# Designed miniproteins, single chains, continued (5): the designs that were tried, part 104

Each design is a single chain, and the fold is of that chain. pLDDT is the mean over its residues in the fold that is shown.

## One batch from the design tools (miniprotein)

Design m19841
Fold by ESMFold2-Fast:
Structure m19841 (fold): chain A 94 residues (1-94)
Amino acid sequence: EEIVLTSVIERSDGSRLVVTVTVKGDEAHIGISARGEISLEDVIEAVKTVLSGVKAKKARVTIDERLDTPEVFAGIKKVLDEKGIETEIEVVKL
C-alpha cells in the first residue's frame, strides 16, 4: 500500500518548508526542501508532524542542499530513531 503525506510551512517573509512522506510497505521516502530562512526547529517540527501516524522500518531521507548541515542531519536522525526507524540520508538539489 502507498500513503502520501505532505506538510507545508510558509512564513510571512516568503520562506517555505515542504516535507513529503511516501510510505511503500515498510519503507518511507521523505523529501525535505526549504527556501528562504528556515530554522532547524522548523525542519524538526515538520518532520515530526508528517511522521505522526506513519509506521515504517526504514526511511530514505532526501534533503535540499541548503539544509546540508550536521545539526539538520542529527535532528532528523534523532526523530526517526525515536520512532524506531532505520535512517539513510541523501543530499540533493531539489
Scores: mean pLDDT 76

Design m19842
Fold by ESMFold2-Fast:
Structure m19842 (fold): chain A 70 residues (1-70)
Amino acid sequence: SNIEKLLEETKEKHPEKAEELDKLLAELREAEKRYEEDPSRENVARLTGAKLRAIGEIIQLEIEERRAKA
């Protein structure tokens, strides 16, 4: 997925956050697997939540990097 790719790229740029990003990646992969096995409303909500958490961390690290360079 595009978000999984962004998490891997973010991990390369922020190796100090590797553990946190790996947890988000594992959560996203588990949610995607659950959705593929059973596309229930519950699994759609879990997948959406996992995607939003991953995107939020990526954006936060991008903002922090830009602020650190200012």
Scores: mean pLDDT 83

Design m19843
Fold by ESMFold2-Fast:
Structure m19843 (fold): chain A 70 residues (1-70)
Amino acid sequence: PVKLLELPEEVEEEIRRLAREAVEAARAGDEEKAREAVEKLKELAEKYAKDEEELKSLLAQAYRIGREVA
């Protein structure tokens, strides 16, 4: 399993859940639900990322995980 940027387990699980939700909603054509999931994921990532580089890396990892799990 791909591990996210040394996050607490509960935060990592929430990011994985939101990433999966975003990918599943996008595949179903539910653009509004996909957008909401992406916004929540971005807010959570921004809270825990130390800088913009970590934010970008975290979001890229989350999207990759979402595609694999969806």
Scores: mean pLDDT 74

Design m19844
Fold by ESMFold2-Fast:
Structure m19844 (fold): chain A 58 residues (1-58)
Amino acid sequence: MSLEEQIIEEALRLYEEGASIEEAVRHAMNLAVLAGLSIEEAMKVAKRAAEAIREKER
């Protein structure tokens, strides 16, 4: 899996374990920045994580 995919999977796992969507998305953004992604790239990863969580609820 790519780094972005791993971050999204981690956010989904946190949400499944009881974290709020806000907490999971914030975690994804923080992981992306710590991994060396730009702010714009981190925001994109966070948006994709939020979309993945919302899709899972449907």
Scores: mean pLDDT 81

Design m19846
Fold by ESMFold2-Fast:
Structure m19846 (fold): chain A 62 residues (1-62)
Amino acid sequence: SMAEQEAKIRKSLESAKKVLESGDPVLIRVALKELEEMLKQTKNPELKEEIEKLIKEIRSKL
């Protein structure tokens, strides 16, 4: 169950990176909100760090 949840989060991170590359501000804001929610739900410190880094990158481009 936890491994499945982590895999789901990793897939969402890959999708968010693709959205960021697209440059669509509407999709980027949606991805940002989803990342912030995943950060609250994730207990894995490595995944938390990856999510936080991506949130910081997105915020720097908005």
Scores: mean pLDDT 80

Design m19847
Fold by ESMFold2-Fast:
Structure m19847 (fold): chain A 65 residues (1-65)
Amino acid sequence: VTYLTATLIEIMALAFEEGASVTVKLEGDKITITLEGASEETVERVRRLAEEMSKRTGLEVTLEE
């Protein structure tokens, strides 16, 4: 789905802009996003994007820090 790609790009852009590390794993119907070194504001923004992605796709989206 087009918006899934766009959302992942946005998450990566947010992390890269502040020098944080981001890892995305796709496991069947589960997406795991790992953030390291991100600010609290960036973590909150990514969490909201992950929740919205989960609602729209029906996939399980998990954020790890």
Scores: mean pLDDT 77

Design m19848
Fold by ESMFold2-Fast:
Structure m19848 (fold): chain A 83 residues (1-83)
Amino acid sequence: MEEAEEYIAKGEEYAKKGDYLSAGDAYEKAGELYKEAGKLEEAIEAYLKAAEYYEKAGDKEKALEAEVKAGMLQLEMALDKVL
């Protein structure tokens, strides 16, 4: 879990330097780690941050992929509340 938070910190540092592609990569990795830990809300937030920074970097494909990952987790959380 601490490892995911380390990637959040790295993403913030890359973003501060204007390295938006590396920031997006770091947030996406944090999202993966939160997802593996079952922390879906944190994973969603991390993937949305990754999408934002990929968009700023001009990588529309990676931005879309991160947005889709966040959307899938949002659907999973909604399904758990209905069932």
Scores: mean pLDDT 84

Design m19849
Fold by ESMFold2-Fast:
Structure m19849 (fold): chain A 68 residues (1-68)
Amino acid sequence: SSMAERYYENGLKAYEEALKDPSKLNEAYDTLLRAATVNFQLGGASEEAKKKGLELGEKAKELAEKLK
């Protein structure tokens, strides 16, 4: 699997854990932002990588609202 794909999977796992445990919200937010950045930068401008980056970014926004 590509680096972008591994970061995407790790981001999704962090998001799911944060939904179960609010103490993990801040860590998951950072993980999702890193995963989105990797998918945008290392995905080689593919449409699939862009979509994954956007999905990770939207999940990070959702967690940010819970941190306010």
Scores: mean pLDDT 81

Design m19850
Fold by ESMFold2-Fast:
Structure m19850 (fold): chain A 78 residues (1-78)
Amino acid sequence: MSPEEREILELEAEAALHTMAGSIALKAGDRETAAEHYRLAAEKLREAARKAAAIGDDDLAARLQAEADALLAEADAL
């Protein structure tokens, strides 16, 4: 695995942790904390998408960007 591929996986893992924390907050009725975590997850996914594009993986970059956009839409709906 390349260092760049490793960085993408680490950013995806960080995004997953924030998505989990956001879901927990939402179940507890804390919409503000949930929205904050979803936005942090989206930021990590956007960074991962930029790194994927930089290594020529345009399909991965597009998927990560779409996931980030979905999380931002969820955050904005809270």
Scores: mean pLDDT 90

Design m19851
Fold by ESMFold2-Fast:
Structure m19851 (fold): chain A 88 residues (1-88)
Amino acid sequence: MIKLTGVVEKVEELEDGTTLVTVLLDDPSKGKLLKVGDKVLITAENGKKFRGVIEEVRETEKGTYVTIRTDKRASVLKVGDKVTIEKL
């Protein structure tokens, strides 16, 4: 299975209770392994797991950002949290 690590850069709660989590990948080259519509599992350092779907993969001068649409429980994630992203 494809497994990537990164740091949470943004957490946004949407009006429907869905959460958008933006993660900066530790290895920007691995962003090519992910595409919009991919189902993923986000695992936080404390062991909490959140299922989501990739909404955006954006390559920038600062690295590769992946935006994941997930459930309302993921609003507990904070900017700076280390996470693992696993492609399902």
Scores: mean pLDDT 84

Design m19852
Fold by ESMFold2-Fast:
Structure m19852 (fold): chain A 70 residues (1-70)
Amino acid sequence: MEELAEKAYREARERALALGASEEVAEEAGELAGEAARAAAEGDEERAQELDERAARLMEEPFRAALAAA
């Protein structure tokens, strides 16, 4: 469980940085992804969905900026 959350955190953070997000935004996105993975592993689907939505909203601006730069 902890290891799965750590992996989700790391992957989300790396993806955010790759999209040009700031270190602060990348860290927050990673934390949300890690918590969502942990909630899902615990069977708390409602919390996992809420955390996933928060991470998606946080990444909207970097994603839109990346699309605009393409």
Scores: mean pLDDT 76

Design m19853
Fold by ESMFold2-Fast:
Structure m19853 (fold): chain A 57 residues (1-57)
Amino acid sequence: MKKAIAKVDLRPFSPDEIEVKKGDELEILEEVSPDWVKAKNLKTGKEGLVPRSALEL
């Protein structure tokens, strides 16, 4: 299982994105592009797009 940690607080800019807080643990479900991943935030249970630059992989 591929996990990542959020580096920054991020609010969603579109309905396809999820909110992350610095230090949140996420499960990477799919790498959609070089700049975007589909992830599940394990703290909130929300699933959606997150920019890779906001994550420590």
Scores: mean pLDDT 81

Design m19854
Fold by ESMFold2-Fast:
Structure m19854 (fold): chain A 71 residues (1-71)
Amino acid sequence: MEEEAAEHAVGLAEAGLKNPEAFAAGIAAMDDPESAAAARELVALVAAGRVEEARRLARELAARYLASLGL
């Protein structure tokens, strides 16, 4: 479960790094203003070329999203 959840989060995060605006829009659709703010920060980090920080944030947001679905 923990390993499987981490694998799903990594896959979703990598997809998010390929299209950060679409990923941010999906996260912003959650009823959580903190996640919406972090999603906007993710787009800014990608635009600034801060790839390592963007990947870390994307994985955190992906994990939160999956947890909100009970996964």
Scores: mean pLDDT 74

Design m19855
Fold by ESMFold2-Fast:
Structure m19855 (fold): chain A 70 residues (1-70)
Amino acid sequence: MPLSKEELEELLKKAKEKGLPESVIEALERALEYGADVREMAAIILGVSPAALRRMSDEELLRLEEELLR
């Protein structure tokens, strides 16, 4: 299940609160403007291609999001 735009905006907010590098925050903001999904945003946070995350389930991606934003 793809996250809504509001849920993706909440993910961006948490990334800012965690103090991720400004370049990563700007990349996430740009991706959100283009209608990015969870895989695209996770790839930006991790610095990996979205293709690397295609093998993960939506539940695994949500768990990864929680772990990255702890």
Scores: mean pLDDT 63

Design m19856
Fold by ESMFold2-Fast:
Structure m19856 (fold): chain A 86 residues (1-86)
Amino acid sequence: SLKEILLKGAEETEIFKKIIKEMKEKGVDSEEARKKLAEKIVELHFKAQEEVKKHPERAEEIGKEVLEELEELYKKLAKEIKEKKE
């Protein structure tokens, strides 16, 4: 129940929607990639919250790391799906 709610919340983020749109435009959309992206967003959200609680002074730095991690995952997923469809 809670896991499904969190995954649905991740799917409603603007970052998730942008990535999925781009994947569809490239003809590389997949349920597996969508699920991996949602799971990673949930993972990074909790990791960031825990780190900010320990080091509030690093909040901006932690936010940048989260964005970089999502960008890396996006590039990896786009490449993997494209290779599988060729």
Scores: mean pLDDT 70

Design m19857
Fold by ESMFold2-Fast:
Structure m19857 (fold): chain A 61 residues (1-61)
Amino acid sequence: SAKEEEIEALLAELPEEERERLRAALDTLGQDMAAQGVPEDRILEIKLRLTRWELAEYRAA
């Protein structure tokens, strides 16, 4: 999906260690939200917003 592609593109802008850490955190969050019945599209929206925020924080550091 377009959101998944954007998340991967944003993650690719982080160093490998930060990228893998954030990917693991997003995967855990997504699994927890899915277990609570949150729709996939909503989970992707939240993951995208978090990824954008994390990249902005990294660039501002």
Scores: mean pLDDT 86

Design m19858
Fold by ESMFold2-Fast:
Structure m19858 (fold): chain A 93 residues (1-93)
Amino acid sequence: DLEEEVRRAIENRDLKTLSELAARAAREGDYRLARAIAYAEAALEKGWPAEKALEIFEAVLRGDWERLRELIPGLTRETMTEEEIKEIIEKRL
């Protein structure tokens, strides 16, 4: 299961594997999974705890926008671009 491989990579802070899995998800047309991986990866790159990155991953994967706003302070819209969300994560640390 690709999702389980992603969860293990997040727990291990394995950014290289996450980038590879995100590319694979995108090639398979699973843009939600690719996006969920990208947000978790951005959080890890900024030094956020793996536990929080995993919660972000789960929230994006489930489409739980309300939970995402709790985890990433500054999210103002449900339809923000990936770039805008990464910028918010980057500014918080």
Scores: mean pLDDT 77

Design m19859
Fold by ESMFold2-Fast:
Structure m19859 (fold): chain A 80 residues (1-80)
Amino acid sequence: DTVAEAGATLDENFPDLPAEAKELLLAAIRAWLARDEAALERTVGELVRLHAERVGASEAETQAVLERAIARLRAELAAA
């Protein structure tokens, strides 16, 4: 199960992630793999909001980090 593998990878590489952020990242990965653009947009938007509220980061900075993380996880899953 690709989502279960992604969850394990997140726990291994990002053990300090809050549970809410992890759940949203897994939802974003599911949407990305399903090519569900609407669901992906919603989950990315929620992650951007949570991060912006916590640290005052820009939306663009947060989105760039998320895109890189998703691309990295996809590459790792393909290599496994």
Scores: mean pLDDT 69

Design m19860
Fold by ESMFold2-Fast:
Structure m19860 (fold): chain A 67 residues (1-67)
Amino acid sequence: SIEELLAEFEAFAAEALSENTDPEIKEQIRLAVELARLVLPTLSLEEARKAVEELKKAIEELLEKAK
């Protein structure tokens, strides 16, 4: 369900936030969570799954670039 996808993404984002002390990265991750909360309920399940994968990828690339 979309609620399960949102919970999965929020758990992923919380883990990323716990591993980082960079305030700019933390702010971008928080923004991504707020965006997901706003947008995912307006999408179909397939679109929501694709959006979550894209957001996870963006966070991972952001974290790698910061190293």
Scores: mean pLDDT 79

Design m19861
Fold by ESMFold2-Fast:
Structure m19861 (fold): chain A 63 residues (1-63)
Amino acid sequence: SKEEIEKLKEILLNSKDINEKAKAAFELGKIGGEEANKAIEELLKRDDLDPVVRNILKGVLRK
């Protein structure tokens, strides 16, 4: 899980494929729990995150 979260973060930050980034964002939400939520919150602090990815991460974090 921890290694999987790190891999998903890497895809979100470094992939040039928006569909892969979106899928990684949903997978972080599917994993859930403290570690995944912490990763999502750290990603949301970034200004260089794609708007589509940002919206997905906001949606999966809560509600």
Scores: mean pLDDT 79

Design m19862
Fold by ESMFold2-Fast:
Structure m19862 (fold): chain A 65 residues (1-65)
Amino acid sequence: MSEEEAKKLALEKALEAYKKTGDGEEAKRAGQNAGVELVTRGEASPENGAAGGRYAVETLDKMGL
């Protein structure tokens, strides 16, 4: 998948985790794990998976989470 698709999916997984737990650190972990899972499943390159995870963390930080 593209970098933009990886970013979108990682952020969606982070936000889902935040809605379930109320914990910003758990949400950031979920976003990073989503990026890793995309790479492990062969759906994204290591570079695009890492970019997705970073984008999720940076976006949550920007939201004050």
Scores: mean pLDDT 85

Design m19863
Fold by ESMFold2-Fast:
Order: C-alpha cells, then structure tokens, then sequence
Structure m19863 (fold): chain A 75 residues (1-75)
C-alpha cells in the first residue's frame, strides 16, 4: 500500500455505483490499510468519510466516533 490520501471525488462516484453498505466496508478496509502503512492523513480522511456516511444514515453516535478518530489522526 502506497502512502497517499484517497481521492474523495472518486470515492463518492464509487459509492454511487456499488451502494452505501458495500462502500462503507471498502472505506473501513482502506482505513486499516492506511494506518498499517503509516498514512495518517489518508486514514483520517477515510474516517471523516465514514463519519459523514453514518451521519447521513442518522447513526449519529457512529458518526461521532469516526469524526473524533479522524481529528486525532490529523493532530
């Protein structure tokens, strides 16, 4: 895995193609890969995206957890 931030626009297009549930699974996988590679910026961006999706789904507690994790990774 290369240390590189995810392309957020491409990720949103992918979500539209494969659906939100499958997209969330992919984002969680990419987040783990980013952390394993030491790419904290990519991991933070992925946590922020996961948080936004949970917020859109009305799962505010899950969204908050991911937003806090993204904030910690960016610090």
Amino acid sequence: YQSKPPDLEKLEELRKKIGTEVFLKLLEHERQEAIAAGDWQAAADLDALIGEIYEEEGKLEEAKKHYERAKELRA
Scores: mean pLDDT 75

Design m19864
Fold by ESMFold2-Fast:
Structure m19864 (fold): chain A 57 residues (1-57)
Amino acid sequence: MSSDLSAVLVKVFSKFPELSPLDQQQLVDEAKVLAAQGVSPEELLKRLTEKAKVLAS
């Protein structure tokens, strides 16, 4: 993963420490897809945060 992608994932996981390893893997997979589509780090953080909120509920 790029340094930027890893930094975004670390921020999301820090906000949602309750996420299971399976949920974390889903966020990693989503992040890779979005990064491949050219999504900015700011938009990536926003989308992954919203997905993490749903998974943590």
Scores: mean pLDDT 80

Design m19865
Fold by ESMFold2-Fast:
Structure m19865 (fold): chain A 68 residues (1-68)
Amino acid sequence: SPEEAIDRLVASLKDTYDLTDQQAAQLRQRLTQVVQDGLAAGLSQEEINQRINQVVNDFIDEVDAQKA
């Protein structure tokens, strides 16, 4: 399911980038929103995956900026 896929992705990113529980929750919320918005807009799975990748990259950049 999309929920399970998001949970697995967030868990993997939390481990890889040492995200806090709050950051992991924020990322999960953003990814859930992207999937919902993409489905509502009639986007393909490939287009939704591209948006997921962009949101992940933007989020990690934001986390890194907060450490500076």
Scores: mean pLDDT 85

Design m19867
Fold by ESMFold2-Fast:
Structure m19867 (fold): chain A 55 residues (1-55)
Amino acid sequence: SEFDELKAKAEEAIKAGDKETAKELLKQMDRLARENRDAARFEEVVALQKKLDAV
């Protein structure tokens, strides 16, 4: 799915320390989760945002 592809790219960007790319991907994921009203997907975005903030 589009969300899963974005999630994979966001995880790679976080691991690479590419905060700008990770932030952009997380914004796209947040938009998709909100558009689909998917609470579980939205929680995944929040978890990745916290992971990025810890780097």
Scores: mean pLDDT 82

Design m19868
Fold by ESMFold2-Fast:
Structure m19868 (fold): chain A 60 residues (1-60)
Amino acid sequence: SHMEDELKKLREEYEKAGERLRQATAEFQANPKDRETLFRAVEAALEYMNAYLKLKEAEK
């Protein structure tokens, strides 16, 4: 159904955002004085938060 397909997509987006956040955090920890690694980690964290909120709203 459309709702099941949407939930699957949101879950996949959440999982991918979590993976990106883990990678960006590791890169930041490796090079903490590089502003680009900081910006990428912050961007990944915001994307993760947005994916989480979308998934939780859809699971209602």
Scores: mean pLDDT 86

Design m19869
Fold by ESMFold2-Fast:
Structure m19869 (fold): chain A 99 residues (1-99)
Amino acid sequence: MSPEEREAEGRLNVESAKELIEEAEKLIEEAEELLEKGGDLEKARELVKKALTLLIAAKLDAAAADFFGLTEEAKELLERVRELEKRVKELEEKLEEKE
């Protein structure tokens, strides 16, 4: 693979991971709001499950970006995923306490 092809592939994976992370964050924020306001807890659980699926996909895309040489961008994306995974875990624990 040429250096240009490698960078282009890495950039596509970075962009994909960013979009997945942003969507997961929106779902997490919606689930947090539902929990705080005493809304639909079943909907909150569905949003959490969807967010987890998106974060798994984002981790794979970030790992691919690292493989193609975008190590610093991949590191930043993986750190964002870890922070969101922590928020998901806190949400899951709070949702369990409400049952």
Scores: mean pLDDT 85

Design m19870
Fold by ESMFold2-Fast:
Formats: C-alpha cells, structure tokens, sequence
Structure m19870 (fold): chain A 60 residues (1-60)
C-alpha cells in the first residue's frame, strides 16, 4: 500500500480503518508517521487525537 492510499484512509469515517492506516504508515515511514501524529494531536477530532496519542506511545 502506498502512502497516498494510507493518508486517504486516515480521512475515513471509520476509526478502526484510521488506526490501521496509521499503523501501516508507521511501518513504511516512521519519521513521516511521527510528523503526522504531531499534526493529528492538534486536531479538534477526538478520534484523531486518540490515534495520535497511541501512535506517539508506539514510537517511544
């Protein structure tokens, strides 16, 4: 799966799909995934904030 496909899935209405997409992004490009997580942490969407928090813990 390419990065563009994963970014598209992060914009889906399904929290599980968003989490899986971010997990795949971490495997492909952890540096880019960290930048995305930092951006998502500032999102007003509580689903995206939770995904960002989980992702940052996984990177630590």
Amino acid sequence: MNIAELVSRLLSDDEEEQREAFRELLKINPEFAKKVAEALKTSPDPRLQRIAEEALKELE
Scores: mean pLDDT 74

Design m19871
Fold by ESMFold2-Fast:
Structure m19871 (fold): chain A 75 residues (1-75)
Amino acid sequence: TAALLAEAERAGEAGDLARAARLAGEALEAATGNPEVRRLGERLAEALAAGDEERAAALEEELVAAARPALAAAA
């Protein structure tokens, strides 16, 4: 929802990228109805927390791809 997205943005601004990724995944699941986007957000958060930049980049790409069709349909 908008509230979760706002929390994700604030976490990102504070530099807590792992928390931002989890909240963004949760917000996208609420918007799209697709639980895969939340799971991808959780995996992205884990990669960011571990400092695995390559895995984080790949997971971000997958998250965007998974969310895109439902977000386009919602617009």
Scores: mean pLDDT 74

Design m19872
Fold by ESMFold2-Fast:
Structure m19872 (fold): chain A 79 residues (1-79)
Amino acid sequence: MEELEREAEELAERFRAAVEAGDWAEAARVLREMAELLRRALELLLPTLSPEEAEEARRLAERQVERMLERARELEARA
């Protein structure tokens, strides 16, 4: 989990740098990588949860991934 937290921090820094530089293509790429990281974090978390908690976590993560991918498409349209 700590390793995923470090990857998340690195992706957040890359996203900020890309946005500040006006590099929308890189910003979109980072959002897609963040979505994949969230999916990986979910897979590690699921075995530690009850079935009800797992379903809720999955639903919340899927919604967050969808929003990230939608934002990435918007940024790609600007590039």
Scores: mean pLDDT 83

Design m19873
Fold by ESMFold2-Fast:
Structure m19873 (fold): chain A 91 residues (1-91)
Amino acid sequence: MKPSEEELEYETLLALGIIAYHLDSPSAVKLFEEALKLRPDDAEAHLVLGKAYLKQGKYEEAIKHFQRALELDPDNEEARKGLEEAQKKLE
């Protein structure tokens, strides 16, 4: 099956965002937000955006995105762990 231009753009934004995230680049949030504009109900996009906010110390924003990821995919252990970590940081 030929991927759509939107599918290719989404996957490219996620890949670049993941690279930026591992480099501790503030660009990670912007790249994941652009991916989420293409797919607002994607659990993976919410998960990686939550992780990026957690790295930036934006714990309330991280919690919102981890909660959304768990609403979309309740079995996502990484989102559950991220939520627990972000909540602990606010204490």
Scores: mean pLDDT 83

Design m19874
Fold by ESMFold2-Fast:
Structure m19874 (fold): chain A 66 residues (1-66)
Amino acid sequence: KKDEEIQKEIEERIEELKETFGLSEEEAERIRKLLEEIYRKKPSVDEVDKLLAELFSEIEEERELK
């Protein structure tokens, strides 16, 4: 995929996650930075999904504790 398409996917995913999980601006920024780094390496979609699932699991646990 083109770099611009990947950036658009990242932004859409961040918006979806903010709506679904009620992410704070700090949490959204952390996820955005990681997604940008991951996508810049042009990994497979499966690898991206695994890394995102792990990060989201940790963030969700932190949110439930607060």
Scores: mean pLDDT 70

Design m19875
Fold by ESMFold2-Fast:
Structure m19875 (fold): chain A 103 residues (1-103)
Amino acid sequence: MSELNLKMKELMKKEGLDYSLIVEAYKTAVAATPEAHEYYLKGLKLFEEGKYEEAVEYFEKAIELDPNFVAAWYNLALALLALGKEEEAIEYLKKAQELAEKA
C-alpha cells in the first residue's frame, strides 16, 4: 500500500498531475448511489487482498453507476498501477483530476 502510493505520487508528478488536489477530492468523495458505494467497497476489499484485476472490475462498476465518484477513479488507477498498466493508470488519473477540478 505505502510503496504503491509513493509510486502513484511520483507518476502523477512526472505527468504534471496535482496529487494534492486529487487527494483532497478523494477524501471528500461520496458515491451518489448506495449501489455505486457497495461496488466501491468490494473493490477496496479486493485491493487490500492483492486481487488487483478483480478490484479493477468492481471500481469500473462503481464508475459506471457514478461517473463523478473521484475515489473510484483514483483507486481504479492505483489498481492498474499495481498491475503494471501505467499508461491506463495515467488516463484514469487524468479523469480523476478533471472531476476534482469541478468539485
Scores: mean pLDDT 82

Design m19876
Fold by ESMFold2-Fast:
Parts: C-alpha cells; structure tokens; sequence
Structure m19876 (fold): chain A 66 residues (1-66)
C-alpha cells in the first residue's frame, strides 16, 4: 500500500511528521517535494495502520491512497 501525504501546516510540523515516518523501519519514505512525500509499506501492514489512522485525522496533513 502507498500513501501520498501533502503537508498544509508549518515547516516544524512537517519536519516532525517526516521524522516520525522515517523512524518506522517498515515504511519507505520518498520525498517528492518540500510539501509532498510518498510512504510505502515494506514490512507488515499491521505495523503501519496506527500511523496511517493518525495521519488521516491530522488537520495539517492531506492523505491520498495510491
């Protein structure tokens, strides 16, 4: 599963989210621009579900399923 994430908040909020995503060894994070990243699950999908649900609820982030 691949998600496209677009950041609508501040640079500090963006950097915190990117750091959180990169800390998960089951995720591959590809930066497309300063405002957009793609996240691919490379490990068990269950390990990424919590992060995905948290991001969907975040008002400073837009999430698309690819």
Amino acid sequence: MTLRITFTGSAAERDAIIEELRADPNLRVTELSERTVEVEWIGPVESGIGTTLRLIGDPNVEVELL
Scores: mean pLDDT 74

Design m19877
Fold by ESMFold2-Fast:
Structure m19877 (fold): chain A 91 residues (1-91)
Amino acid sequence: SELEERIKKDPNDAEAWYKLGEELFKKKKYKEAARYYLLAIGLDPNYAKAWYNLGKVALKLNLKDVAKKYFQKALELDPNYKEAEEELKKL
């Protein structure tokens, strides 16, 4: 795939790891999606979207306290992250 080719060329491409995580999330492979979001965060700790999606994975795994921490981190990195604020209000 295009994302696999990007990662082979540059394994430090945080966005490519993030997007690969999104593909796995859409396939409901939540634990695998979490691994790729964590790789993206390891490369770019300020990647608010990756923290937010890791929060969504935690919700799918029924880990509400973990999800809350990840959504809080996304909102700390991007104070205007409305989707993270809305998810926190539901928890």
Scores: mean pLDDT 90

Design m19878
Fold by ESMFold2-Fast:
Structure m19878 (fold): chain A 84 residues (1-84)
Amino acid sequence: LIEEAAKALEAKDYKKAAELFEKLAEEETDPAKKAQYLYAAGEAYYLAGDYDKAIEAYEKAAEVSAYPENAKAHKEKVEEEKKK
């Protein structure tokens, strides 16, 4: 999964990368790592242009994150892009 997610990012297949990061988050039990994977999924969805999925991923990251301010800031940015 981690190697597959990295390969998808290298190929600029951002939607596939986001889906793989979501699967990594589902399998992860450490809240900090889970938040990192959800945050990475949000970034990949944003790059893919799927703003709704990006916002959802950032919200989930903020709920379990050791760094909720980062996820909140990115969520707000994507919400503004969605309004345009």
Scores: mean pLDDT 74

